# Ledger of designs, part 2: designed miniproteins, single chains, continued (4)

Each design is a single chain, and the fold is of that chain. pLDDT is the mean over its residues in the fold that is shown.

## One batch from the design tools (miniprotein)

Design m12038
Fold by ESMFold2-Fast:
Structure m12038 (fold): chain A 63 residues (1-63)
Amino acid sequence: SRLEALREEARRLGREAGLSEAQIQRLEDAVERHLAAGVDPELIRRGLPAAARTLAEREAAAA
């Protein structure tokens, strides 16, 4: 399914960015929320690398 594929990609990108399991879960939940809201799956997929990077930068700055 599209949701499963996007969750898998979010999980992979989150791990590559050094996100914790909790942060990866937040990224997956955001993907599901955007899909449920009718956002184009292709736009979600294209935005994932930037979203993972932004989360990683924010967590690093808060440490």
Scores: mean pLDDT 82

Design m12039
Fold by ESMFold2-Fast:
Parts: C-alpha cells; structure tokens; sequence
Structure m12039 (fold): chain A 62 residues (1-62)
C-alpha cells in the first residue's frame, strides 16, 4: 500500500547511512504528503512512493 511506501521513505530518511539519500527520502515523504493533500489516487501515490524509494536506492549506490 502507499502507506507502507511512505513509512519506508520515513525509515530511509532517518536510517540511511548516506546523507544525500536521507535528503532524497525526506523529499519523497513531503511529495507523497502533498500529493495526498491534493487528492491523488492510491495508484498515483503508490507509483510516486516507488519512484521515491528507487531514487533513494540509486543515491545509496552512487
């Protein structure tokens, strides 16, 4: 669910060993919160969450 994705992004923002990845994870949380406030569908929130997690993972591997 999108709630699981935002919780994973919050975990990454607090626990990632890479400071840049933590910044990206926090941005992903804020983006999901704004999208939900703007009435995004669950499918749109899930896709946004997946993109956020992928961006964090790419940053960690850079």
Amino acid sequence: SWEELIEELRRMAEESPNPAARVIARAGVHDLERAKEEGASEEELIEAGKRGIAAVRRTEQA
Scores: mean pLDDT 83

Design m12040
Fold by ESMFold2-Fast:
Structure m12040 (fold): chain A 73 residues (1-73)
Amino acid sequence: SSMEKAKEALEKAKEYEKKAEEYDKKAEELKREIEENPNASEELRREYIEKGAEAGLYRMSASSYRILAESLL
């Protein structure tokens, strides 16, 4: 049923939102380390960018599933 599929889509949206928050926290921690250490390594700066990008991708996935859930209701 549409309602069952909507619930599954909403559950996936919440899962991806949680992952986005997790990666945002990792990026925030890395940003703090970089700000406190002007000579922070290029590897650390790259990891910060990567974590931020991953968080963004998870947010997009979450948004897509929320739109899907709304379309099924």
Scores: mean pLDDT 88

Design m12041
Fold by ESMFold2-Fast:
Structure m12041 (fold): chain A 55 residues (1-55)
Amino acid sequence: SMEEIERAREMAERVARTAVETMRKSLSEEELKRVYEEMFEAFLNLLLSLEKKSQ
């Protein structure tokens, strides 16, 4: 459902943001942007796969 997709997206955003904050002092801004984008996409895909089985 749309609500499940929205929750997965929100959780993926929080995970990606936490990863960026943790690495902020060790990486450049360009590297941090890439970390955010790749972690968001990977985690969103994982969560959506899990949601399909959580009924």
Scores: mean pLDDT 81

Design m12042
Fold by ESMFold2-Fast:
Structure m12042 (fold): chain A 87 residues (1-87)
Amino acid sequence: SMEDIERMNEEIEKAKPEYDELLKKTIEALEKGDREEAIKLLKEAAELAERAGDVVLYGVLTVFAEKVKSYSEEELKKLGEELRKIL
């Protein structure tokens, strides 16, 4: 409904600064090769995306959090580069 669209826009607007900051920190953790921190931040970003109604970004970030569990430092850096291109 129109009311649902307005609510989603409000949540996106409210979350935008937290979103940008969290995604920046995620990229920094990936660039450092800190797998544990990267997983934590990716999950936090995914939860924020879900709350904001961004189902595509929620899915992407959730998948990345799972993949990062088995990544090498080189693969972490590559993921950071790819996220930087879409954020």
Scores: mean pLDDT 74

Design m12043
Fold by ESMFold2-Fast:
Structure m12043 (fold): chain A 78 residues (1-78)
Amino acid sequence: MDGNTITVEADVSPKEFVERLAQVTPIEILSFEVDPNDPNKAVAVIRYRGVDITLNISKGGNTIEAIIQTLQAMLELT
């Protein structure tokens, strides 16, 4: 939780976002849980180079491509 939590907002569903991220980034999806009170929100835990990162995902106004590029840059710093 501490230090390895990232909040993302993308113009696609959380499931589509995670699937797209896994296609272009060498990550392992450890868990994916949609918020039972809001289908536009989900929490995913991904593993990148042995580091577990929690993603708080919501549907919003940023393009999926822009958010993926931002996450790829952040993951390279981890």
Scores: mean pLDDT 78

Design m12044
Fold by ESMFold2-Fast:
Structure m12044 (fold): chain A 102 residues (1-102)
Amino acid sequence: EKLEYVKNFELEVEVEGLTPASRLGAAVALLRGLQAKIDYLEGKITKEEFEKRVADAQEEARRVAEQASGLTPEEIDRMLAEAGRQVAEAARRYQELLEKLS
């Protein structure tokens, strides 16, 4: 079943270390992964497109962490705050969708 598949699909992002840059990368990947889960459950994308988006999110996390390593702590903090807000919003929407489909 689509719902069980999505619920059991783990959005684990492995970025080396616990630096602000690596945390930003992880937050971006989690956001993209949550959005992919929502789109798949809403029938907007295929299972293959969902799996590709999650894989792309892992690659994006690495790229964001690498790019952010050259930024100031203040710039990273602003980006983390914005990413965290977007993750919270996407997570809320995802939970609402799970409740509707359960």
Scores: mean pLDDT 80

Design m12045
Fold by ESMFold2-Fast:
Structure m12045 (fold): chain A 73 residues (1-73)
Amino acid sequence: SLTEEEKKYVLENKEEIVERIKELALSYIKSLPEEQREKAAEQIVKELEELAKELPELKEQLEEVKKEVREAA
């Protein structure tokens, strides 16, 4: 789970953090062999859903990241 200090940092840097999460997730998926991408995308989607539960203020932006991750697989 995120610490209160980490949550504060994320909320103060919301746009940058979401963009970084998206870049890292898409880069990771595209770096994998095609046969591994779907499983990796599903794992990332689950982690993003857990993050949205801890930081509901990010939920809508993380839904867009989830869509892009699934499309990249």
Scores: mean pLDDT 82

Design m12046
Fold by ESMFold2-Fast:
Structure m12046 (fold): chain A 65 residues (1-65)
Amino acid sequence: EIEEKLKKADEYARQGAVYLNKGDYDKAIEYFKKALDIYKEVLGENHPRAKGLEKAIKRVEELKK
């Protein structure tokens, strides 16, 4: 079900945000990537949600440097 997949992606994105807030950038990226894979599958790569999460991942990767 599309709704169940999106709920799971939203839960992964929330976990990513929790780890980001704790300064655990590796886990934040891991969970954001899990959410992104589902958003790309269900909504498409060009959807604002997918693009927003790609930008978030890139920002966290820059913080890790």
Scores: mean pLDDT 84

Design m12048
Fold by ESMFold2-Fast:
Structure m12048 (fold): chain A 60 residues (1-60)
Amino acid sequence: MGILVRAVEDYTAKKPEELSLKKGDLLEVLEVVDEDHLLVKSLKTGEEGLVPKEYLEEVE
């Protein structure tokens, strides 16, 4: 399993490559894309997409 992260706030996707999040959603980090974005997979839906890393926190 990759690094687990949790959404700290709701986020609405603004581009087709982005993933919408609800606060408390758990996701797996697939790739660090750049300074501000992670490619993640939702554990709830199985969908993959980019999210701003500031909306995520690492979990144990």
Scores: mean pLDDT 81

Design m12049
Fold by ESMFold2-Fast:
Structure m12049 (fold): chain A 68 residues (1-68)
Amino acid sequence: SVDTIVQEVRDILRSQGLPQEKIDETATRLRGLLDVLADPSASPEQKAQAKQQIVALMNEAMDEIQKS
């Protein structure tokens, strides 16, 4: 489920030393994007954009981990 994926990502980011505020921000944004992918009424274009935004979000989180 989306909740399970979001929780697993939260646990990974916490294990990598990301601050709680940044974990919460990343998890909230990730949940919204995953909800688009899970939505049967979302267009193929909306789903493609959500996938690109998930990649960008994960790259952003990795950059924050490297800076910490």
Scores: mean pLDDT 85

Design m12050
Fold by ESMFold2-Fast:
Structure m12050 (fold): chain A 107 residues (1-107)
Amino acid sequence: SEEVQTLKDIKEEIEKLKKYVEEKKTAEAYEEFIEELKKLEEVAKKYLPEEKYKEFSELIKKIIEELKKAIEALKNGDEKKFEEYKKKAEELIEELLEFIDKEIEEL
């Protein structure tokens, strides 16, 4: 279905962005990740049922919050806080990928 294909495409983009964040340690890379996540949220809003979109949106918001904290830590030269917020963002990204996998399996 178009819905299943859209979720697979969203998953692929999130996996690419996660890898990009893991390889890059720049504020610019994390800011790009935030902008791409916002675009994926708009796509999900169009194709997901309202209840499922709310769960997806809440995970995206939590990821963006941790990425913003990572950017601030990086700009302040706080490597320890940067790694802490990066780890929290990565854990939330894994939760988002798991959510997408369950939705694909149920559709």
Scores: mean pLDDT 83

Design m12051
Fold by ESMFold2-Fast:
Structure m12051 (fold): chain A 64 residues (1-64)
Amino acid sequence: SLEEDIRWNYEQLRKKLEAEAKKNGISEEELQKKFRDYFRSLAEKLAPINPELAELLRKYAEEV
């Protein structure tokens, strides 16, 4: 499903960003904030075009 595909891609992106943050000395708290800000921004931009996708992105941002 679209939700499962989004969740899988979210988890892969999260792992990649965590590895990159660890390499660059970014804290987990700072990484989580950037992750939430990124998905919130993306959801806001997508809301007029695809409100269903925007809602899913907001949901996953809150789970971080």
Scores: mean pLDDT 74

Design m12052
Fold by ESMFold2-Fast:
Structure m12052 (fold): chain A 80 residues (1-80)
Amino acid sequence: MSEAEKRALRARLIRMSTEAVNLLLKLSEIADDETIEKYAKELVELVNRFMEAIRAGDLDAAEAAMAELEKFIKELKEIL
């Protein structure tokens, strides 16, 4: 994986993480603390996995982690 590819993936990670955090903020208006803590923990795990794949230069792992984060965002949108 090239440095340009790593930069592009990091930019995507930042955009997706920002969207997920904003969705969690909206969910916090209607969900209990335990539910919010669960989703916040899942988001941190997904972000860390994606970042680790980028650092390792593993494109397949990065794409898999990105797909999992996209699925998480979609699930949050469906709850809201």
Scores: mean pLDDT 86

Design m12053
Fold by ESMFold2-Fast:
Parts: sequence; structure tokens; C-alpha cells
Structure m12053 (fold): chain A 61 residues (1-61)
Amino acid sequence: MKPKVLVLVSKDTSEETIEKAKEILEKEGYEPIIERVEEPTDEKAKELAEKLNADKYIVIK
């Protein structure tokens, strides 16, 4: 079973950065869940990860 990882990104985060993060996580055996918010913070990522039943979270600023 692949653990789920929330990738919380800003509206200014490039598509290339998101694609690279997805590729890395999938290669490491994770299932990435990408969410965009205006201000990505660890606190928002933790709350969203709990709501989405994600096993881990990463914040890209």
C-alpha cells in the first residue's frame, strides 16, 4: 500500500516544481495529493492532511 503525502503549495509555485515533487514522491513509493493555497504553512498542511487522511505532508513555499 502506498502512503499518501499532501503537497501543499502556494499559488505562485510553478507547475514544473509541482511535477518534479510528484515524480520524486511517486518514485519513492508515495501517492502525492497536491493542494494550492494562498499562504502555505505547516499548520494548514497538518489540518488538510488530517482531513484528507494523508500519512505525511510537505510544504513548498
Scores: mean pLDDT 82

Design m12054
Fold by ESMFold2-Fast:
Structure m12054 (fold): chain A 81 residues (1-81)
Amino acid sequence: KKEEELRKKIEELRKEKDEIVARLNTMQANLPSLTPEQQQAAIEEMDALTKRLSNIDIEIARLEAELTGDEKLKEIVERVK
């Protein structure tokens, strides 16, 4: 059940992405209230999270392309008359 495995992996990655996005939004909202030293530390953490997010987006896109490719091929076969 390749589709089930792909779906599970995509869900896990999307959940991690949502968690990172929520954390980044919280950090951005808090930035104006931080001291300059705390802002520097927060910016470094946000940069690391942004790099992680980029890697997750690439992996999700790869898995989604594989899942979509399978569905598209199945649809073509089903529509073959």
Scores: mean pLDDT 77

Design m12055
Fold by ESMFold2-Fast:
Structure m12055 (fold): chain A 66 residues (1-66)
Amino acid sequence: SIKDFIELTKELKMSSAQITRLLLMALDPSVSKEELENFIKETMGLSDSQARELTEKALEVAKILS
């Protein structure tokens, strides 16, 4: 859910700019899941499993917003 995504972003201490960029990338059909995971790793230093979880939640939110 959108609430679960927001709670995860708060737990990870993400800035509003990082959250906005992540959602814009998730909404962009030209951006692959791999590119989204790489963006998360590069900007936040998260593990592979954390980046995957955040990517999957962001894509679920993007699907709701589309």
Scores: mean pLDDT 83

Design m12056
Fold by ESMFold2-Fast:
Structure m12056 (fold): chain A 79 residues (1-79)
Amino acid sequence: MELTEEEIVEAIKNALKRLKKELPKSMEDYEKILNDAAFRRELLRELGVPVFGPEPDTPPYREIIEKAEKVLKEIAEKN
Protein backbone atom coordinates (compact mmCIF):
# COMPACT_ATOMS: atom_id res chain seq x y z
CA MET A 1 0.00 0.00 0.00
CA GLU A 2 1.56 3.28 -1.14
CA LEU A 3 0.08 6.21 0.78
CA THR A 4 0.00 9.66 -0.83
CA GLU A 5 0.88 12.79 1.18
CA GLU A 6 -2.78 13.88 0.87
CA GLU A 7 -4.03 10.58 2.36
CA ILE A 8 -1.59 10.91 5.29
CA VAL A 9 -2.57 14.57 5.87
CA GLU A 10 -6.28 13.59 5.97
CA ALA A 11 -5.57 10.70 8.37
CA ILE A 12 -3.55 13.04 10.63
CA LYS A 13 -6.38 15.63 10.65
CA ASN A 14 -8.99 12.95 11.45
CA ALA A 15 -6.85 11.42 14.23
CA LEU A 16 -6.23 14.84 15.82
CA LYS A 17 -9.92 15.81 15.49
CA ARG A 18 -10.91 12.59 17.29
CA LEU A 19 -8.45 13.44 20.10
CA LYS A 20 -9.66 17.11 20.11
CA LYS A 21 -6.17 18.39 19.23
CA GLU A 22 -5.01 20.93 16.62
CA LEU A 23 -2.46 20.53 13.82
CA PRO A 24 1.15 21.29 14.90
CA LYS A 25 2.07 24.98 14.54
CA SER A 26 5.62 24.60 15.92
CA MET A 27 8.37 21.98 16.22
CA GLU A 28 7.44 21.57 19.91
CA ASP A 29 3.82 20.73 18.95
CA TYR A 30 5.10 18.31 16.30
CA GLU A 31 7.25 16.42 18.84
CA LYS A 32 4.38 16.23 21.37
CA ILE A 33 1.93 14.90 18.77
CA LEU A 34 4.37 12.35 17.28
CA ASN A 35 5.28 11.01 20.75
CA ASP A 36 1.61 10.65 21.80
CA ALA A 37 0.74 6.93 21.76
CA ALA A 38 -2.99 7.77 21.50
CA PHE A 39 -2.32 9.84 18.36
CA ARG A 40 -0.25 7.05 16.77
CA ARG A 41 -3.01 4.50 17.46
CA GLU A 42 -5.74 6.74 15.96
CA LEU A 43 -3.53 7.51 12.94
CA LEU A 44 -2.97 3.79 12.28
CA ARG A 45 -6.72 3.14 12.68
CA GLU A 46 -7.52 5.90 10.12
CA LEU A 47 -5.06 4.27 7.69
CA GLY A 48 -6.67 0.82 8.16
CA VAL A 49 -4.01 -0.67 10.47
CA PRO A 50 -5.74 -1.31 13.83
CA VAL A 51 -3.38 -2.00 16.75
CA PHE A 52 -4.22 -4.72 19.28
CA GLY A 53 -1.90 -4.86 22.28
CA PRO A 54 1.65 -3.41 22.10
CA GLU A 55 2.62 -1.16 19.19
CA PRO A 56 3.94 -3.40 16.35
CA ASP A 57 7.55 -3.13 15.17
CA THR A 58 7.04 -4.34 11.59
CA PRO A 59 8.17 -2.72 8.31
CA PRO A 60 4.61 -1.66 7.25
CA TYR A 61 4.05 0.02 10.63
CA ARG A 62 7.47 1.74 10.55
CA GLU A 63 6.87 3.00 6.99
CA ILE A 64 3.51 4.54 7.97
CA ILE A 65 4.95 6.24 11.07
CA GLU A 66 8.00 7.54 9.14
CA LYS A 67 5.74 9.03 6.44
CA ALA A 68 3.49 10.60 9.10
CA GLU A 69 6.57 12.02 10.89
CA LYS A 70 7.73 13.68 7.65
CA VAL A 71 4.25 15.11 6.92
CA LEU A 72 3.77 16.39 10.50
CA LYS A 73 7.20 18.07 10.41
CA GLU A 74 6.39 19.77 7.08
CA ILE A 75 3.02 20.99 8.46
CA ALA A 76 4.78 22.38 11.58
CA GLU A 77 7.39 24.18 9.41
CA LYS A 78 4.80 25.61 6.94
CA ASN A 79 2.18 26.47 9.63
Scores: mean pLDDT 72

Design m12057
Fold by ESMFold2-Fast:
Structure m12057 (fold): chain A 92 residues (1-92)
Amino acid sequence: AAPGVGLLEAAAERAGLSPERARALASGAERPTPEELAAIEAVLRALLAAAGVKADVRVVADPETGRLLVHLSGVTDADADAVAELGARIAG
């Protein structure tokens, strides 16, 4: 839960959302528009591609909590480390 939140907030801010809006969407306090969701996915995909990660990226709302979850498919263990480093650099 915790490591994905920082990356999602950073991606939302880079997509042009305010820090307050990014936090509200990441926490599930508010739901994204389809346009906001697509923009966040596009930014995440670009950031991961720049880090050398070849993965399919999906951002979905958890039906139980309303929080946004980042799903990565096709990720290797090396890709997981790259994602963690990217999240730390963006959140720090």
Scores: mean pLDDT 69

Design m12058
Fold by ESMFold2-Fast:
Structure m12058 (fold): chain A 61 residues (1-61)
Amino acid sequence: SKEDVLKELEKMYEEGKSSQDLIEYLARQGLVGVVISAQSEYDLLTGKMTKEEFIEELKKI
């Protein structure tokens, strides 16, 4: 569920997982290119968006 995905992302963030780790997790869930825009993925991976900002943006979807 969306709630379970968000809880896992928050856990990964607290554990110090990289931006790449968050994207790979979402890709395994089949959510990259469906829920996550290419721009948001790019901004997270290039450091224009923080992991915290990325998780907050996903809460709005």
Scores: mean pLDDT 80

Design m12059
Fold by ESMFold2-Fast:
Structure m12059 (fold): chain A 57 residues (1-57)
Amino acid sequence: LKEKLEEAKRRLEEEKERYEKLLKDPNASVSEITAEALRYIGAEFDLELLEKKLEEE
């Protein structure tokens, strides 16, 4: 669980970096930005679930 938590934190940081990079790219399409925003949100949700699960165990 702790190892999965660290991986989830790393994934969140990577997805955030991609999202910010896409926002700065004038050639990025709305669909690309939207897809990355959803991935970023998903990474946040996964991290929160893992944190709650670790607290229960």
Scores: mean pLDDT 78

Design m12061
Fold by ESMFold2-Fast:
Structure m12061 (fold): chain A 102 residues (1-102)
Amino acid sequence: GEIERALRELEKAVRELVRLLLEHEEDITRAIGRALRLIGLLWEIREAIRRRDYDAALAAIDALAATLRDILATEDDPRIRAAARRALAALDRLRALIEGQL
């Protein structure tokens, strides 16, 4: 369905962002912390959607959006910034589809 497709696009965007953070962020401790948070939130979104717990999915989506905005506020690398913006766009599409189920 459209939600599953949007989730897959979000997963691709987050995976690329994680790769770029680990390869290009000079603060390795911050990069690892961000990677773990992104992966954890993505897992929470997937599990909430699987359970059809759309309230939990929206809460995890909002937390992921806040994490992505924090990355955009603190990162100057244009590749990381572009990947974070792509992840936010994919996340906004997923959120709109889930809100349509409420």
Scores: mean pLDDT 89

Design m12062
Fold by ESMFold2-Fast:
Structure m12062 (fold): chain A 62 residues (1-62)
Amino acid sequence: SKHPRVAAALAAVGASAAKPPLTEKDADDLYAAMLGAAVVIATLPEARELARAALDEAVAAL
């Protein structure tokens, strides 16, 4: 990604989703990562379309 903030947010979501939520903390961590990614997408309009496409692809892979 050309925007390091978008790349970092998507990587955090991917890392949290790679393991099943075995505890309440794991579920909270995944929720926090997804919320963080949504904020980054909303605050970087120049990267919005690229971030949306990457997020849709990541969700489809789950």
Scores: mean pLDDT 65

Design m12063
Fold by ESMFold2-Fast:
Structure m12063 (fold): chain A 105 residues (1-105)
Amino acid sequence: MTVTQSPASTTAAVGATVTLNDTTSVPADSVDWYQQRPGEGFERLIYDTSTLAPGVRPNFSGSGSGTSFTLTISNVQPEDSAVYYSLARSGDEVALGSGSTLTVV
């Protein structure tokens, strides 16, 4: 399975809504979304496509099915500047996405 994220990079103003997309080469059962801020490790934001991880701000939401999945970030703040990764599952196969870089200005 190949996981392609789009856009590869984007810039948003504080308070904007950002949509990041994931396209899988075969239908995925679910997608998890991760945030990696500069100099930090991975933090899980969403699991099982649409479930918000405990302790994560409610400005993150996930949706999608089949080969098309989306992470929506509402009311973006400067601390949301990060690389976002999708992790897709299809049966026993797991694949990490190419990453989407968000810069908040």
Scores: mean pLDDT 87

Design m12064
Fold by ESMFold2-Fast:
Structure m12064 (fold): chain A 73 residues (1-73)
Amino acid sequence: DELHKEILRIIGEILAKIGEIYDLELELEEAKKQGNEEKAKEIEKEIERLKKEIEKLKKKLKELSEELEEKKK
């Protein structure tokens, strides 16, 4: 089922972006410890961008999951 493959692929993309956010959160903590406010601000913007992309992927995942449930009826 192509829908199952798309759902799994989107889940994989979400997990990859969560991993990127985790790495960036660690870099953000280090930048803050060093007093590097400019770098901290750049990292915060990148984290925000990734969070917005995750929200878009979650919305798409919900739509595909609803389509899959409709087909099971």
Scores: mean pLDDT 84

Design m12065
Fold by ESMFold2-Fast:
Structure m12065 (fold): chain A 80 residues (1-80)
Amino acid sequence: MMLEIMQWKGLASANPTDAQAWLNLGKALYQQGRYEEAKKYYTKAIDLDPTNSDAWRNLGITLQQLGQYEESQQYFQLAK
């Protein structure tokens, strides 16, 4: 929902080093079909916490939706 996206955007802005806030914003954008924006915020979450397997997995899934299949396969490996 748009309200959920606004909520997570507010939380991420209030704590910009919180990888989970950026990950949750990416998930909300993905659910709305906004895959390019979801990719941006999943990348931000990974930059803050590269050990977060959920961020790598969700980025891989998002890349598949964007037609970037070869890159998505690499990111699924990093998610394990």
Scores: mean pLDDT 76

Design m12066
Fold by ESMFold2-Fast:
Structure m12066 (fold): chain A 93 residues (1-93)
Amino acid sequence: MEEIEKLKKKAEEILKKAEELFKKAIEGEISLQEAIEKLEELEKELEKIIEELKKLGKENPELEEEIKKVLLEIEIKLGIIRLMLAILKLLSK
C-alpha cells in the first residue's frame, strides 16, 4: 500500500519535471538536445517504476486491481513523455 503510493508520487514528479523541461525547450530557455537527453532519462526512470509495480502485483495478488489502475495512469504518463520526445526530436532536425 505505502510502496504503491510512493511509486505513484515518483511518477507524478517525473511527469512534472518532463512538462517543465518541454516548456523550457519550446520557449528557448534550454537547448533542444539538453531537453531530449533529460527527457530520455525521465522516460527510463518511469519505465523502471512500471516494472517495480508489475513485480509488486505478482508478489501481492490482493493488490492486483489497485496496481492495475495505477499502472494505467503511469503508462499514460509514459505516453505523454514519449510524445514530448518525438516533438523535440522532430524540431531538432
Scores: mean pLDDT 86

Design m12067
Fold by ESMFold2-Fast:
Structure m12067 (fold): chain A 65 residues (1-65)
Amino acid sequence: TSEEREQTLKELSKTNPEAHKKLLELEIEAGVEKIKAAVLGDEERIREIEERYEREVEKIIEEAK
């Protein structure tokens, strides 16, 4: 859940600040891309952005452990 993700981010901010920074930057980038896709009505693009975001977040969390 989003709450579980938030808890993971808080933990990483103490144990791995660089990974936490990367996750925040990735969240901002994905958010901007989704807004652009939403303005164009591109639902498929929004899905692609969300799938890519989740994969990248998972990689960063794994690399931070």
Scores: mean pLDDT 80

Design m12068
Fold by ESMFold2-Fast:
Structure m12068 (fold): chain A 60 residues (1-60)
Amino acid sequence: SPQAQLQQQVEALRQGRERVVEELRRALEEGLISQEEADEGIRALERALEEQVARLERQA
């Protein structure tokens, strides 16, 4: 069903986001980026996820 496909795609996007968040946390711990840069990166990932979900919903 279209709803089941959408749910699976959203879950995959959330999992991908979690991986990138972990990479940002490692970079912060290693002193490669600032806390502000990490926070901005996470916010950008949240916006990207929202846009991707909205795109999928429009194509349903």
Scores: mean pLDDT 80

Design m12069
Fold by ESMFold2-Fast:
Structure m12069 (fold): chain A 75 residues (1-75)
Amino acid sequence: AEAEAERHLRVAVGAYTGAILAEKNGDTDLAEHLRKVADRHVDRAAELLGLTPEQRASLRDEVRKIAEELAKKQL
């Protein structure tokens, strides 16, 4: 279960990172699509880990912070 959740979180980080880069390049449609993909993967990881709504929100914030740092290194 944890390994599956970790896989979902890796996809979420990648998708949020891609969304930030797409937004910077003016591709708002791609950015919106990638954010939705990332949100679904965070939600699935939180479900697999049995997280509360508050813990899920915290997890989403941490995943987004990681993605922001990764995007900065690619800009």
Scores: mean pLDDT 86

Design m12070
Fold by ESMFold2-Fast:
Structure m12070 (fold): chain A 66 residues (1-66)
Amino acid sequence: MTEEQVEEMKRAIEAASEEDLVGTGLAAALLLEDPEAQRAAIAAMLAAKDKTEAISLVDAVAKEYV
């Protein structure tokens, strides 16, 4: 997982509506080349209740896989 991929995921989440948050987050996660990072990002997006939580969980995944 690259820093550019992390920034793109955060940008997509910030631009999404609250209703489209999960769909947008999952689409971004599926573009990750590392299967373990992809799995962690998918789990994070499914667990997130709002944009603030989604961004926090993406940062946690980035800290482990960047």
Scores: mean pLDDT 76

Design m12071
Fold by ESMFold2-Fast:
Parts: sequence; structure tokens; C-alpha cells
Structure m12071 (fold): chain A 101 residues (1-101)
Amino acid sequence: NLSSLSDEQLRELEEELQRQLREQLERAREIYRGMSPEERREVEERARFLINEQGLSPEAAFIVAVELLRVERGDLSANTVMAQVIQAELTLRGIQLIKNS
């Protein structure tokens, strides 16, 4: 419950989630570098869709787009990464809404 957290707890949570997203972004970039030109195009198109239609940040959209392609190629561990990234993004949005209130 974000509304019951102190300002210090919200700051610590925000810093931790931002750290986790940076770590996942670096991993996604490494995977992307190993992709074919066609796979990279699919990632770019899906990331654009996720930004425009779902309102994800560019970083979260890129990670999710990479992991969606991995799921389609049979790597089910990508589902866990996508869930963690989406949860972190939503929590960060919740923190931002509280801070702007």
C-alpha cells in the first residue's frame, strides 16, 4: 500500500525499482545486440506500440518488447521478466502520482 509508506520509504522503493529497471534494460540491450535485423525491427515496432497504446516508458517498453520475442521463440523465463518489469513500472507510476498530490 503506497499511500501508507513514509516519504523515506517511497524514496527507497523508487531508487530500488529504478535500479532493477536499469539492470533489466542492460540485459535487454545485450539480448537485442545478438538479434537478427528482422528481430530488431520487431522489437522496435512492439516497443513503439507499447509506448503509444499502453503508455509504458521507453525503457520498460523496450525490455517488454525484447522479452515478448523471447517468449515467442520458446523461452518461458521471459514471462517472469516481463511481469517484474510491468509491476515495477506500475509501482513507479503510483509513487509519482503520490508525489504530485
Scores: mean pLDDT 85

Design m12072
Fold by ESMFold2-Fast:
Structure m12072 (fold): chain A 62 residues (1-62)
Amino acid sequence: SGETVARVALADLSRASGLSREEIRRLLEQVLAGKISAREAAERLGVSPRSVRGAVAALRAA
């Protein structure tokens, strides 16, 4: 289900960034709320904007 995909995406971003899954979830929720762009989140995490957009889509589907 979408929740499983979201959990995997959070784990992948956590490994790439060194941040906790909880901190990444909060950042992705800010993207979902339109408070920051996927590009800004990607720059903070040190990952591609595409990875952030994929994780946001997974959270939306959860």
Scores: mean pLDDT 81

Design m12073
Fold by ESMFold2-Fast:
Structure m12073 (fold): chain A 60 residues (1-60)
Amino acid sequence: KKKEEYLKILNDKSKSVLERANAAKKLGDIYESQGNYELAKKYYDLSKKLRSSTGIRGIE
């Protein structure tokens, strides 16, 4: 369900970091709904990392 579309956005270097972070979150949601919790966690972690790189969270 739109997995290919979100993968394309995530790997598109011309997209904003925020758009790529949102695509990663959507991929996490898709894999979680499919029972693939390992991939879901990987994409959720990637989404958080991308959002942190935009200055939304402080330095940890």
Scores: mean pLDDT 75

Design m12074
Fold by ESMFold2-Fast:
Structure m12074 (fold): chain A 103 residues (1-103)
Amino acid sequence: DLEKKLERLREIRDKLLELGDEEGAFMVDLTILLLEGKIDEKVLEELAKELGATVEQIKVALRIALGEYSDEEIQKLTEELKLNDDVKSLAAALLNLLNRLNE
């Protein structure tokens, strides 16, 4: 149920903000946008700049987080697009957060 997952994410974000965890709150907001399909070009450009990556590399990382690729496809894309450790860490963090919502 997408709406229940979004409600849980909003509650988690608000609690993180109360604790002063602005980075954690940002990751939750990014996960909400990802699940809603509302990640715009500005968000992609800001992430690319912060992680020293291209917009194309960020798009691939987000699709990895959504479970759109097999392990073999992830390995190939990582090699062909030369995904850096920060981009791989972003994909892993988002995937872990999404997996926690399915528990």
Scores: mean pLDDT 82

